# Ledger of designs, part 32: designed miniproteins, single chains, continued (5)

Each design is a single chain, and the fold is of that chain. pLDDT is the mean over its residues in the fold that is shown.

## One batch from the design tools (miniprotein)

Design m17091
Fold by ESMFold2-Fast:
Structure m17091 (fold): chain A 75 residues (1-75)
Amino acid sequence: RDLEEERRRAEELIREGRRRTARGAQPHPLLAVGSGRLAEIYREEGRPEDATVPEMGYRDVLSVLPDPEAVRAAA
């Protein structure tokens, strides 16, 4: 499993989610998917401290989404 490649893809999902989040709108679900995956990758790398910020981002976006179950399945 290429964790470096997976980390890069998770970071790209976060960037795309930010790009698609319009001013005054709810955050795009890609922000949660990317953040959740990034946190998981850091935990698999044995870097749980680095997972803290992405985990908080994942939870913050999930808290405002109308359908969080689909995002949880994707992350």
Scores: mean pLDDT 75

Design m17092
Fold by ESMFold2-Fast:
Structure m17092 (fold): chain A 94 residues (1-94)
Amino acid sequence: SMEQIEQAAKGAAEALVDWSLDPEYHESILALLDRIEEQVELSEEQREALARARALIRAHVEAGRRSLSEEERAELFKNLFMVFKNYFTYLVNS
């Protein structure tokens, strides 16, 4: 199931990059990330990934200055992938 967890996490991260940057959905995604932080036992690296994803989403939507660069979108994907890989591992083991 680790391979299935990684595939699910990749799919979630791909979809959620775009939805996280949408004003209609970003608050729901931020609330989901907050809930994950409360429910999942995170390492320092995993907690940093969650915090960085949250910061990128807030910077894009709340600051209203510019869209994320290609590099920033890739960074958001990487951090969301790490978060959801850990979350789905938690759900499978719970």
Scores: mean pLDDT 79

Design m17093
Fold by ESMFold2-Fast:
Structure m17093 (fold): chain A 77 residues (1-77)
Amino acid sequence: DEFGIRLGEEAVRDAKRALELKKEAKTATQKAAADILAIGACINAKLALEKSTSPEAKALAEEGIKLAEEAGVECKV
């Protein structure tokens, strides 16, 4: 289940980066970059849930979704 775990890891990584950028953003461009990264994290997390049933992939995907939502993106199914 390498693919699902990898997608989950990418989701968490991108969502954490989006949160960092969102807190530091001062310009509209910086805020847009953070939002795009958070949206990408949400997509990867959803794909991890769709492609994998492993507990590890699910946990990573759920963390990624949570962090993306904290960054201000609505991560809806």
Scores: mean pLDDT 80

Design m17094
Fold by ESMFold2-Fast:
Structure m17094 (fold): chain A 57 residues (1-57)
Amino acid sequence: AEEALERLLAGNRSVRGAFALELPLDAEQREVVLFGSRAELERLRPTLLALLAAALA
């Protein structure tokens, strides 16, 4: 899950340091997570890992 999260982060950061992740839950559903900084990302990391692990299971 962590490796997949880092790949998503590399592909989905914005130029202004705001970040968005689009997590593929299934063929028709996606979860969009917005955060404004790296610090906010680190606060949300356990939740993002849990969501990604569930999506990839």
Scores: mean pLDDT 58

Design m17095
Fold by ESMFold2-Fast:
Structure m17095 (fold): chain A 66 residues (1-66)
Amino acid sequence: SELVEKANEIAKELGLDHVEVLKVEQLKDLNALKFEVLVDGRKKTVYQPGLGEEALRNALLSLGWW
């Protein structure tokens, strides 16, 4: 998936070596992104308002703080 590839590229850019993005879905009717991620090997689902690259960055930044 292009979005998964881009999200993992941004995660690497941000130094988030403990985060792997498995799936990204655009929920256009809700104007949100749904992420399925591994954080330190633990599977998590994260929802982020917005559909663009800024929403991808904001979701990944929120994961980097834990």
Scores: mean pLDDT 80

Design m17096
Fold by ESMFold2-Fast:
Structure m17096 (fold): chain A 74 residues (1-74)
Amino acid sequence: SVEEIRALAKRMEGKSPEERVELFLEWMERNKVPEEVKREAERRLQEALKLPEDEAIREIENVLAGVYVRLQEA
């Protein structure tokens, strides 16, 4: 839901890329995100952690937006 995504985004504020990924993975599990969406997001999040901190944060935000769009289109 929009409310769940907003809550996750707020929890990620001020957190490291690694902590943001942990929160994101926990959120996907709790909200029963479809396995294919979850696996693709996990793959992208793992790749994002290889980036410099500012780029990693932007990519994590992009992955979150992409997951949200896919959940609305399902």
Scores: mean pLDDT 82

Design m17097
Fold by ESMFold2-Fast:
Structure m17097 (fold): chain A 69 residues (1-69)
Amino acid sequence: MSPDQVMQLALRMVEAAEAAARAVPGVTDVRAVAHLDGDQVTVEVEVTATPEAQQAARDAAQRGLQDAR
C-alpha cells in the first residue's frame, strides 16, 4: 500500500475500534492506538468497562478492526 493508504487505514481502524467498543453498554472509556511498521497496521485497544461488558467490548472492537481493513 502507499504511505497515504496506510495512514488512512490506521485512522479508519482506530475510529472503527473506538466507535464499536463505545457502543457497548457498560463501557466507560476507550482508547485505541495504532502502531505502524512499514505497510502493516496494528491497533491496540484499551477498554474500561464493567466485568459483564468487557468481553463484549473487546469482541466489538475486534470486529470493527476487521471491518475497517
Scores: mean pLDDT 78

Design m17098
Fold by ESMFold2-Fast:
Structure m17098 (fold): chain A 65 residues (1-65)
Amino acid sequence: SDAEQIRALAERLRAKAAELEAQGLLEPAKVLRDTADRVLEAKSLEEAEAIAEEGDRRALQLYLQ
């Protein structure tokens, strides 16, 4: 179901955030945690996927700076 896919997506983002936090990368980790919360509030699976892709891009941009 869409709800299960949205939940799995949020869990994946939180797992990535935890790994970044363990490495001391607190700003990218916060972006992914905030993104996971927004994913759970999404009105559709398409919206959730778009939010996740934007969040991943923003976190990567912070990491590459």
Scores: mean pLDDT 87

Design m17099
Fold by ESMFold2-Fast:
Structure m17099 (fold): chain A 79 residues (1-79)
Amino acid sequence: SVVEEIRALLEEMRRNPERFEELAREITEILVANADKLSEEERRAILLELARTVLEVARKLNAPEEVIAEIEAALAKWE
């Protein structure tokens, strides 16, 4: 399922923070492409976990502010 796929990618991101930018973009694209297939509860749970994981990992890896802003903007489009 889409939920299981996203959870696997989030786990990979926590395990391999160096792949953060690649995995964050992939997760965002999957969410956007499958918005209509997720329940409201599943969408909210995933978005909250994704936002926390992405922002914390990105800041720890000293990612460019432009990349962080792009991820935040993508997440906002779902809300």
Scores: mean pLDDT 74

Design m17100
Fold by ESMFold2-Fast:
Parts: sequence; structure tokens; C-alpha cells
Structure m17100 (fold): chain A 78 residues (1-78)
Amino acid sequence: MSPEEEARGLAEYLASLPPEEARALLDRIAEMARQAGALEAEEHFRQAGEAILAGDVEEATEHLTQGIEALNAAVAAR
């Protein structure tokens, strides 16, 4: 499955949650990325959370795609 397809599925799921719950889930994912040393992924997941709070699902999907790509790259580099 491509990062883009994964990001779209995740964005659709997050959009189905209350915004506070969606933000809390993304904050957890960002924290896990930070602990793994994937700082670029952390930043993208945080930006996705801000986009969801603003109601911008398209922007959230773009940030989720970049976050997943950055996380996969960080894992591959280890």
C-alpha cells in the first residue's frame, strides 16, 4: 500500500472522530515519531492535527502523506 493510500485512509478515519480525539491521536503518533528519531515525521503529523482542527481534510491528508513517507525513510535509514 502506498503512503498516499495509507494517509487517505487515516485522514478519513480522523475526520470521522471528534476533532479533539483526532488531534490527541495525532499527538500520540507525533510523539512516537519523535521517540523513534523521525523529527520530520513528527512535524508533519503535528501539522496534520492543526489542519484537522481547521477543518481542512485535504491539507491534513498532504501532511499525513509526507509524515508517513518521512517515517518510512527514517526506519529504512536505521
Scores: mean pLDDT 81

Design m17101
Fold by ESMFold2-Fast:
Structure m17101 (fold): chain A 89 residues (1-89)
Amino acid sequence: ASPLSMEEMILLLAHELGLLPENPGVAESDFRAAVIAAARAAGHNDDAVVDAAIEFLISAGLLVLGPDGTVYLSPLGVESVEALLARLS
C-alpha cells in the first residue's frame, strides 16, 4: 500500500470525525489538536507541517473553515476521501 501523506491523513481524520458537509463542524482549534495528536501518533512531531497541510486543504477547497470558526469537509473533500478509501481497500 502507498504511504499516507499528511494531507491524506487529515482528510481521513475529518471523515472519521464525521465532519461531512451536512453535519455540524468542529471548532478549528479542536480539529487542529486532533490532527496534531494523530500526526504525533504516526511519528510526525512538527506542528508547522500540520498547519501548512491544513492551510493547503482549505486553500484547495477540500476543507471549509466557516465564519463561526468550525471546520468540515467540502463536497470535493468528501469525493477525495472516497477516492482515497477506494485506494486503501
Scores: mean pLDDT 82

Design m17102
Fold by ESMFold2-Fast:
Structure m17102 (fold): chain A 65 residues (1-65)
Amino acid sequence: DIRLEVAVLGAAVLASSEGLDVRFEIEGDKLVVTFKEWNKKAEEVAEQIKKLGKKAGVEVVVEKE
């Protein structure tokens, strides 16, 4: 699914640009993004990833490790 691929790539770029360690898992039609650390940058990136998912029509679930 190209929408899931776009969401994963966009989320990876956003997290990587801020030096955040994240895990991506695809569960059916949704993307689960697990942040290994939680700080102000992680909160900002999580919101950007959720917005990206909304535009791509992909459900995004944000988790903390």
Scores: mean pLDDT 79

Design m17103
Fold by ESMFold2-Fast:
Structure m17103 (fold): chain A 70 residues (1-70)
Amino acid sequence: SMGKQAYETVKKLLEEGKYELAYQASLTGSQLFKSLGDLKTSDLLLQSAKYVKEGDKELALRLAKKAAEL
């Protein structure tokens, strides 16, 4: 699914220390799901992007994973 692909991308980028790219991936995913009318998945990815910026990698990954499981 697209949600699973978004999660896997964010996870890989965070594990590689590519924080700006992880932030952009989560933000782009959020915008995509919002355009598709999936507001719940969009919000989870938007929150994941916020926590990437705050340096809370564990919470960012947990939120992205929830987006993939929705």
Scores: mean pLDDT 87

Design m17104
Fold by ESMFold2-Fast:
Structure m17104 (fold): chain A 65 residues (1-65)
Amino acid sequence: DVFEKEIENIKKSAPDKELADEIVRALKAMIVGLDRAIRGEPPRTEPVSDEELDAEAKRALERFK
């Protein structure tokens, strides 16, 4: 909920929608990577869909609370 609102705010405030989408994707990837590192898991080497990345980022943020 809060995470989705922040994503929408980023997309709304960016001057370029393509740039905003890339920033959001990079942030999601960083969040997932950081969560995996904290848990001692290796970095993901397999390609991930945007939907899978979004779900993993949400789970990571929930664990950061």
Scores: mean pLDDT 71

Design m17105
Fold by ESMFold2-Fast:
Structure m17105 (fold): chain A 72 residues (1-72)
Amino acid sequence: SAEEARFFEEAARIMRRHGVDTETLGRALVLINKAGGLKATKEQIYNALLEAGVDEETARAIAEELHRLRTS
């Protein structure tokens, strides 16, 4: 859907801004999608980012930003 596509586009943009490399970014998007994608909780997004190899501080910042975008 257009909403899902926009969500993943914004997720990729946020991750790139935080210096997440292309390989880790790809893994993170797959894991976020498995966790529920647009329906994933902030905690599920955070855990998916950690599993992909993103550090705790960066993962927390990205999860918070993505959660805010979905609740706007």
Scores: mean pLDDT 85

Design m17106
Fold by ESMFold2-Fast:
Structure m17106 (fold): chain A 89 residues (1-89)
Amino acid sequence: SLKEELDRMVKNGSSAKEILDYAVEKGVITQEQKEELLKYLESMDKVDFTINAGNLLGVPTEKVLALAKQAPNMSKAQLLADLLKERLS
């Protein structure tokens, strides 16, 4: 499944950019959403990234805020994968 592949990519050390490339290839996000998320990755801290990426991806506010609380303990790649998995649910 797409969720299993996202988990595998994070476990194997894939970059957030590689995860975004995969998400576009599989039709989970648009090329425009990928370009905005790349800007967020480069300019934002982990908490701001989680909130802005979650909002862009249409993840419910309660789930975004719960993930943002955990964000300091996670990589941006893991945060991105978890947001993409929520979008697929």
Scores: mean pLDDT 90

Design m17107
Fold by ESMFold2-Fast:
Structure m17107 (fold): chain A 91 residues (1-91)
Amino acid sequence: MADRILDESQRGELLPAEEAAEILRELGFFGAADHVRRTGVPLTLNALRLAREYAPKDRNLAYAIVLLQIGLRLGRTTREEAIATLENLLS
């Protein structure tokens, strides 16, 4: 499950950092939005869609999906570490 969520979040169209940050603000993820704006990292539309889908059910999982994509894009997180984080949240 965690691997499927991660892989889905990594696919799809890239949104520019400013557009991604605005969506994150709408979701209440202000820290993630500021981080995206400062780094200029683009996020996939799928990661933002999954975050929006999970936010009302599991806010921690939704936030992790976003933070893990930022970390992977910046080379600060590995795929193995990301999967372990998601597995912990889904257990």
Scores: mean pLDDT 83

Design m17108
Fold by ESMFold2-Fast:
Structure m17108 (fold): chain A 71 residues (1-71)
Amino acid sequence: TADELIERIKRILDLAKKGEVSLEQAADGVGDLLTEGGVPQSQVDKVKDLVLQGKYDEAYELATKALKEQS
C-alpha cells in the first residue's frame, strides 16, 4: 500500500540523516520504492534530486504526495 511505501521511505531518510547510509544509497532506495508505487519517472527524479541535496523534509513531502496520487 502507499502507506507501507511511505513508512519505508521515512526509514531510509532517517538512516541518511544519521549518516548510516550515503545520500546516493538513500536516493536509489527511495527511487526504487517510488517506482514500485507507480510514481512517474519525472517525479521519481525530482525526489531523488532532493535526497541528494540533503533536503529530507521536502523529499518526504513530495514522495508522500506522489504515492497518494497513485493509490
Scores: mean pLDDT 85

Design m17109
Fold by ESMFold2-Fast:
Structure m17109 (fold): chain A 68 residues (1-68)
Amino acid sequence: SKEEEFERLERELLGRVLAAMDARDLAGVRQHIADARERFAALGLPEEELARIEAGLDRGLQQIEAAV
């Protein structure tokens, strides 16, 4: 289902972000989040759900940027 695919993409994103942070690759963190936005948008979710997902990604990026 699209929900299962979203959960999988979210876990993959978290793993990639954590690995990039461990490598001190902030450009990689930003790139992984940008790629994730495109992949989530490609799932064809309703606009309300997509907006929620994008808000979550924005908050995550903001928290990471604030921490460095």
Scores: mean pLDDT 77

Design m17110
Fold by ESMFold2-Fast:
Parts: structure tokens; C-alpha cells; sequence
Structure m17110 (fold): chain A 64 residues (1-64)
């Protein structure tokens, strides 16, 4: 692995961790049920991006 590839990987991991933190904060603010959390996890495992999940939860919060 090159120096640049290591830096790019670390930055990508850091970005993902920040986004996951934002997703968890939104789940807490929406007071999601275990079933709703399981559905979000299933969507993530099916290939939906963290960004798309964050946008969906933000939309739900705004439409309340």
C-alpha cells in the first residue's frame, strides 16, 4: 500500500465514523423503535449508503 493510499483510507474511515455518529444521533432524536433500527441496518446491508440513510432520517425529523 502506498503512502497516499494509506492516507486516503484513513480519511475515508474517519469520514465514515463521523457519518455513523450523525446517523446514531438522528436515531436517538427520532426515538426509533428496535424494529425501525433493524430496518435501517437491513437497508445498509443491502447496499444503501450512510449518506442516503442520514438524508432519510433528517427528512423524517423535519416532517414530524
Amino acid sequence: MSEKEREDTIRWIADQLIKIGELVDLEIELNLSPEEIAEITAQYKAGKSVDELIEELKRRLEER
Scores: mean pLDDT 76

Design m17111
Fold by ESMFold2-Fast:
Structure m17111 (fold): chain A 61 residues (1-61)
Amino acid sequence: MDTLIASQAVGEAAQLVRDGRLSVEQGAELVRQRLIEAGVDPEFAQQVATVLRNALEASLK
């Protein structure tokens, strides 16, 4: 359940960052907020956001 919600949030945020609509930091924060709103553990939500931020930073260089 949590992994499916995380995958959907990550995909949406990554697309918005690639489209130039959000910064990497804004995309990571969007994922964190979406996961918390869906009832995901805040620590897990923060970990997913951190992984996404690092992956996007590496990809957009």
Scores: mean pLDDT 77

Design m17112
Fold by ESMFold2-Fast:
Structure m17112 (fold): chain A 58 residues (1-58)
Amino acid sequence: STLDQIIREEILRDLDLSEEELEALQRMSKAEIAATLQRRFGLSPAVAEAIAEQILRL
């Protein structure tokens, strides 16, 4: 959907992720995505979990 595309583009831009990196994250569990976002980008647990949930819904 258009909303899913906008959310995808915002995530890619804000986190400086490639499409390939986003696809790799989508193959992980929510907990694994959140842990990766915390480690790589220094996000708080709450923010990382919210973004992980959005990534899995794309």
Scores: mean pLDDT 80

Design m17113
Fold by ESMFold2-Fast:
Structure m17113 (fold): chain A 115 residues (1-115)
Amino acid sequence: SRLSELAKILKEFIEENFNGDIEKFIETIRTVYSLDKKWKEVPEDLKETLEDLANSDLLENHAILVALGLVSEDETVFNYIVKLLEKIDPEVAEKVRELRPLSPLEALEAFLSLA
């Protein structure tokens, strides 16, 4: 399924770039994508970045978009990411919504278990 493909790609990405350190990965993407802020609307630069990830032919970019959804604590940014994921695969979007009530670490560990 697309879920297991993206989970495997994300797991391999974290192993290769973060030596399996999920907490360091979370801290890094929160900083790089400014997910630590509250927004009334998603800023245009962030919209462009998220849309570029969604429109990419690289599954690694889709896996990163999933991780951003799971790590995003801001409802406005989360809802925007989920809308983009629905265009990629509705099952992936639904899994990200299902894991949303968990902490970022727990949500990522649960998603990676699908690999």
Scores: mean pLDDT 86

Design m17114
Fold by ESMFold2-Fast:
Structure m17114 (fold): chain A 73 residues (1-73)
Amino acid sequence: MAEELERQALEAARQGRAAEAQRLAREALEAAKPEAMKEFGLSEEEMEALVAARLPKIEALLAEVAAASKAAA
């Protein structure tokens, strides 16, 4: 259930818990790998490359959301 993990990651970020949000986002990506590979016809190498490219950007976004939540409080 990658969507549930993604929702939990966003909620953790909104609460200022950047580390928890980043962990949940990583779990969501891992959970989504088999379905994404099947849906898009990606190889394991292609999927690993996409995760490697996307994970740092997702982690950065979640950190920004957490920082904005703290600034708004």
Scores: mean pLDDT 75

Design m17115
Fold by ESMFold2-Fast:
Structure m17115 (fold): chain A 80 residues (1-80)
Amino acid sequence: SEITKIVNETRAKVAAIAEEAGLSPEEKEKLLAAAEGVVYGSEAAMEALKELAKGVDEETAKKILEVAEEGRKRVEELLS
């Protein structure tokens, strides 16, 4: 489905950003789970993602939040 494609693209981008930033596999998995929830429109997932982002550098945090928010907007447009 188109939603699955958006989720997979968002996860791949977040994984690449986390890997480039040298984050642990455990931190990466937490970011991926939160970002996926954000794409599905979960406000709780957005708050979790913002909290996780506080533990990383500002540029990395900004990239992750922007990628997750873009995925959410694309899914919202499909459901409108």
Scores: mean pLDDT 85

Design m17116
Fold by ESMFold2-Fast:
Structure m17116 (fold): chain A 84 residues (1-84)
Amino acid sequence: MEELAERAERALKGTEEGDEEAGKELMKVIAETLKQLGLSLGLSEEKAQEIAEKTIKTYEETGSIEKANEVGIELLKKEVEELK
């Protein structure tokens, strides 16, 4: 519900202001969510983990959760489409 959107917005704002602690915490949640979605959609554990790790790496390089999330979702979609 609204609480989920508010939590995500709050963490994004903190990360953009240089709060890496909030960003790392949200990135772990996003990475775990992408991994679980990938497994649920038929990806191997190895592929799902790779997507999660690349998502975190993007955050480490850019400092932007928004950018990291976009890259992670794009990679997930690409790998899922390759299954069919």
Scores: mean pLDDT 73

Design m17117
Fold by ESMFold2-Fast:
Structure m17117 (fold): chain A 100 residues (1-100)
Amino acid sequence: SRELLRKAVELAGRIAAAARLVEIRFAALFVATGKFLAVLRGEMSVEEARRAIEEAIEAAGRRALERGEDPAVVEEDVRAAREAAEEALREVERLRRELE
């Protein structure tokens, strides 16, 4: 559904907006969009999506560190993105229940 894709992009965009670093923004937008869409379609559990999104954010943080970014900036950005991801996952779970 076009509507499900639009909602997945909207929610993933909220996570990307919480992050300042390009690596974390791109990982959040790309990975979270796909995982949220899969959950909304009933193809993936919220728990599986949470794990994949958290792993992608952590991996993006490591790439920013390797680029030479300040560790304190990376830590804060990873934390902000993870908090935004938890809020978005709660909304995805609510929407999935309403689609049944």
Scores: mean pLDDT 89

Design m17118
Fold by ESMFold2-Fast:
Structure m17118 (fold): chain A 57 residues (1-57)
Amino acid sequence: SSKELASLAGKYAGEGNYELAGKYASLAGRVPEEEATRWAKRGGSGAAGAAARGGGQ
């Protein structure tokens, strides 16, 4: 399910919903919750990066 959660993070990042993108990336175990929170504050660039990593496998 980690790959599926990372794909959801990518979907939400593409929609501009960086808060949900960060939450799903954290749930996928790709990033700690602290980093996901920082992504939300910065506008979600980190969430997009984590989603791209998930799509590579």
Scores: mean pLDDT 63

Design m17119
Fold by ESMFold2-Fast:
Structure m17119 (fold): chain A 81 residues (1-81)
Amino acid sequence: SKVDEVQKILDELSEKAKAGELTEEDIKEAAERLAKIMDLDIEKVLEEMERISEGKSEEEKLDAMAKYLALLAQEKIEALS
């Protein structure tokens, strides 16, 4: 299901974050996959992540962007169920 696929993407990001292996590329790939599954405008998602990351350290940017994607996914999962 779409819900299962979304959860898998979030779990993969969470695992990489716990291992200290999370990269900006991982976040962008997750954003693109989530946008495709949930019919979101990827350009707007990327713009919002850039706005959220402004003025932050690299580590803070990755954490903030990952949290944004998780919140976005939760809101959209409710709309899909």
Scores: mean pLDDT 80

Design m17120
Fold by ESMFold2-Fast:
Structure m17120 (fold): chain A 94 residues (1-94)
Amino acid sequence: MEKEKQVKTLKEQILDLAREAMKALDAGDYQRAISLLNEIISLANKLKQLGYKEEADRIIKLANEAMEAVQAGDREKAKEYLKKLIEFVEKLLE
């Protein structure tokens, strides 16, 4: 039960960070968006350590793709990957 509670908390934290990253992109705050995406990757690595490798790997991939788009100046593509990440994590919390 403790492990399941930790996993749920990590997924909720990832979702909150992803929503904040979307707001940062909408505000044009690309440095904040990159910082938040790095925090998402860190939390996803904790999920991976707890045995949720497949879910964590998908979150990490989407976060990295969003970060690459931000670094390339492609705001709309970054928002697309971030939306996919949000939808994926929301489904994991159902």
Scores: mean pLDDT 88

Design m17121
Fold by ESMFold2-Fast:
Order: sequence, then C-alpha cells, then structure tokens
Structure m17121 (fold): chain A 83 residues (1-83)
Amino acid sequence: PEEEELLRSLVNHARTVLGLPDELVEALVEAFREHGSTPEGLARAGDETGVLVARRRGEELLASPDPELQEKGRRLLEAIAKL
C-alpha cells in the first residue's frame, strides 16, 4: 500500500510539477518498477529517466530552425556526454 502511494505521488509530481509528457512519465514508472522502491532504486530510476529527458530535449532543440535553440541543444548533449 505504501509503495502504491509513493508511485502515485511520483507520477503526479513528474506530470504536474516537472511537466513531463506521458511517454516520459511512463518511462519513469517502468524504471521505478525495475529498480524497486528502495532509496537506491529510486535514485537509479531518477538518474536514468533524467538522462532520457535531457537527451530528448537536446535532440528536439537541435531539430529547431532557431540557431539559438540549436546551440542550447548542442551544449545540453555535450553535458550529457560528459556524465
């Protein structure tokens, strides 16, 4: 019961506070279920989902016709590559 409440809270936070699209919320839920509800499992799920979100955003920015957004996307992908 506590794990289901934690998962509902996590999904609500990701969707309403972080503004993640449904597909990235689903990826977070899958990572949470794979790694478990321990503090270590939650940290791993967060890290994996965060990298996926950042990578997708970087790719979207690079696809923009705006040169300023392209530069932001390039810098974001470089930062991810250094992790």
Scores: mean pLDDT 67

Design m17122
Fold by ESMFold2-Fast:
Structure m17122 (fold): chain A 93 residues (1-93)
Amino acid sequence: SMMVNQQINKELKELEKRLKELGKEAMVHYDAKNRTVYIAIKGRVGEEEARLIAEMARRIRSLDPTVRVVVSAESITPEARKLLEEAGVEVRL
């Protein structure tokens, strides 16, 4: 649904804003054709960033349970990795 894609993009813009408030630069992209959200964060992902991403991933999956969420970062804390994996988020370093 085009409306679902629009709502997903709204969730991603809110995530970018909240990550920026934590002092993090992120590039966020939704590939609607492949139903995959890509989040690239510059630097380290900690527990606070991971909670925001996990929350967003749960909201997006309530709209479309087939959507994949992938996070890439230079480094990630063990606590952040656990939060993301529990939320079904794929982590790449």
Scores: mean pLDDT 87

Design m17123
Fold by ESMFold2-Fast:
Structure m17123 (fold): chain A 92 residues (1-92)
Amino acid sequence: MADLEKQDKLLEIAMKLATGEMTLEQAAKELEKVTGIKVKPDITRDQLLDIMLKELEKLGATPEELDLFRKTFKLDLVATADFVKMLDQRRA
């Protein structure tokens, strides 16, 4: 489903931002492409996270998945792996 594809793309953006493969500016541009939401160029990391979390909620993410996503932004690799596993189970 298109909703799962959007969830995967949002996770990809979060992981790349967390690992330093992507800058805040690049993450904001990718978020605009995925969601269509216009993001300010001076956006903070916390503001970007809030937008991503709200979009994930709209796509049916659970509170537990949203918590794991927040931890991904803090470079918590264990929480990132758990979040990926939860997404895979939802595809069932």
Scores: mean pLDDT 70

Design m17124
Fold by ESMFold2-Fast:
Structure m17124 (fold): chain A 100 residues (1-100)
Amino acid sequence: EDPEVLGTAVLTVPAGGSATITFTVKAAQRGKFRVEVLNLGSGTVTVEVSVNGKKVGTVTVPAGGSGSVTFEAAPGDVVEVRATADGASTLVVVLRRIPE
């Protein structure tokens, strides 16, 4: 079974700067979710994922690379994705539900 896409965003992160996007979990029940990040930029990006203000994971994504963070969440939870880049970067961020 394919993971359901709950949200997608494109983030432009300036060199030496940061960008943040938030998703509200629009799911019928609590479960496992995954934030996937694709770095289309020239810099290395550190991505921190938080749920309701609590950090659930961090991943470092090199230029042209991808990474993911998996976590538990419930309907209405707020997922914050914060990206910090050492070089100018464009990120594709996808929130998916992982079915059991």
Scores: mean pLDDT 81

Design m17125
Fold by ESMFold2-Fast:
Structure m17125 (fold): chain A 85 residues (1-85)
Amino acid sequence: MLNEKHAELHKLYEEGASVEEIVEKAEELGEEMYPTALALLSDRLPSTEEDIEEAIKIVQELLAQGKSSEEALREVAKRRLLKAL
């Protein structure tokens, strides 16, 4: 079940919003929405080998700092989305 924040991002995507508009909305709604925004934009923002290697490094570094896997995945999604702008 999608919560209200997920519904807002899905609505923007269905209405043909730009990558920038979807990223700005995710930032407005909260950092937990970055993974959802990245998933919605997966057709427009395919992951490269460099993106995958960077994601693994970020996850490992954040876990070593005591962050949760969920927090690490949010940071990965945020960096991927901001890099696309």
Scores: mean pLDDT 79

Design m17126
Fold by ESMFold2-Fast:
Structure m17126 (fold): chain A 64 residues (1-64)
Amino acid sequence: MSLAELKARVWELYDRAVERYFAGEEVPEEELRELAELTKRVLELDPSFAAELRARQAEVLAAA
């Protein structure tokens, strides 16, 4: 899987988890594990992704 594909999958899982959280739904443990593992892999390949994650987290918190 390319770096771009890994990043796309991380954002897909992140957005799904955020949607479930705001809906008051429990995020499945398997989805959280996949998100954590893929995020770790992306950060190993592109450490600047940490800034993108922080920006998205700030956006989500501002929307809450």
Scores: mean pLDDT 79

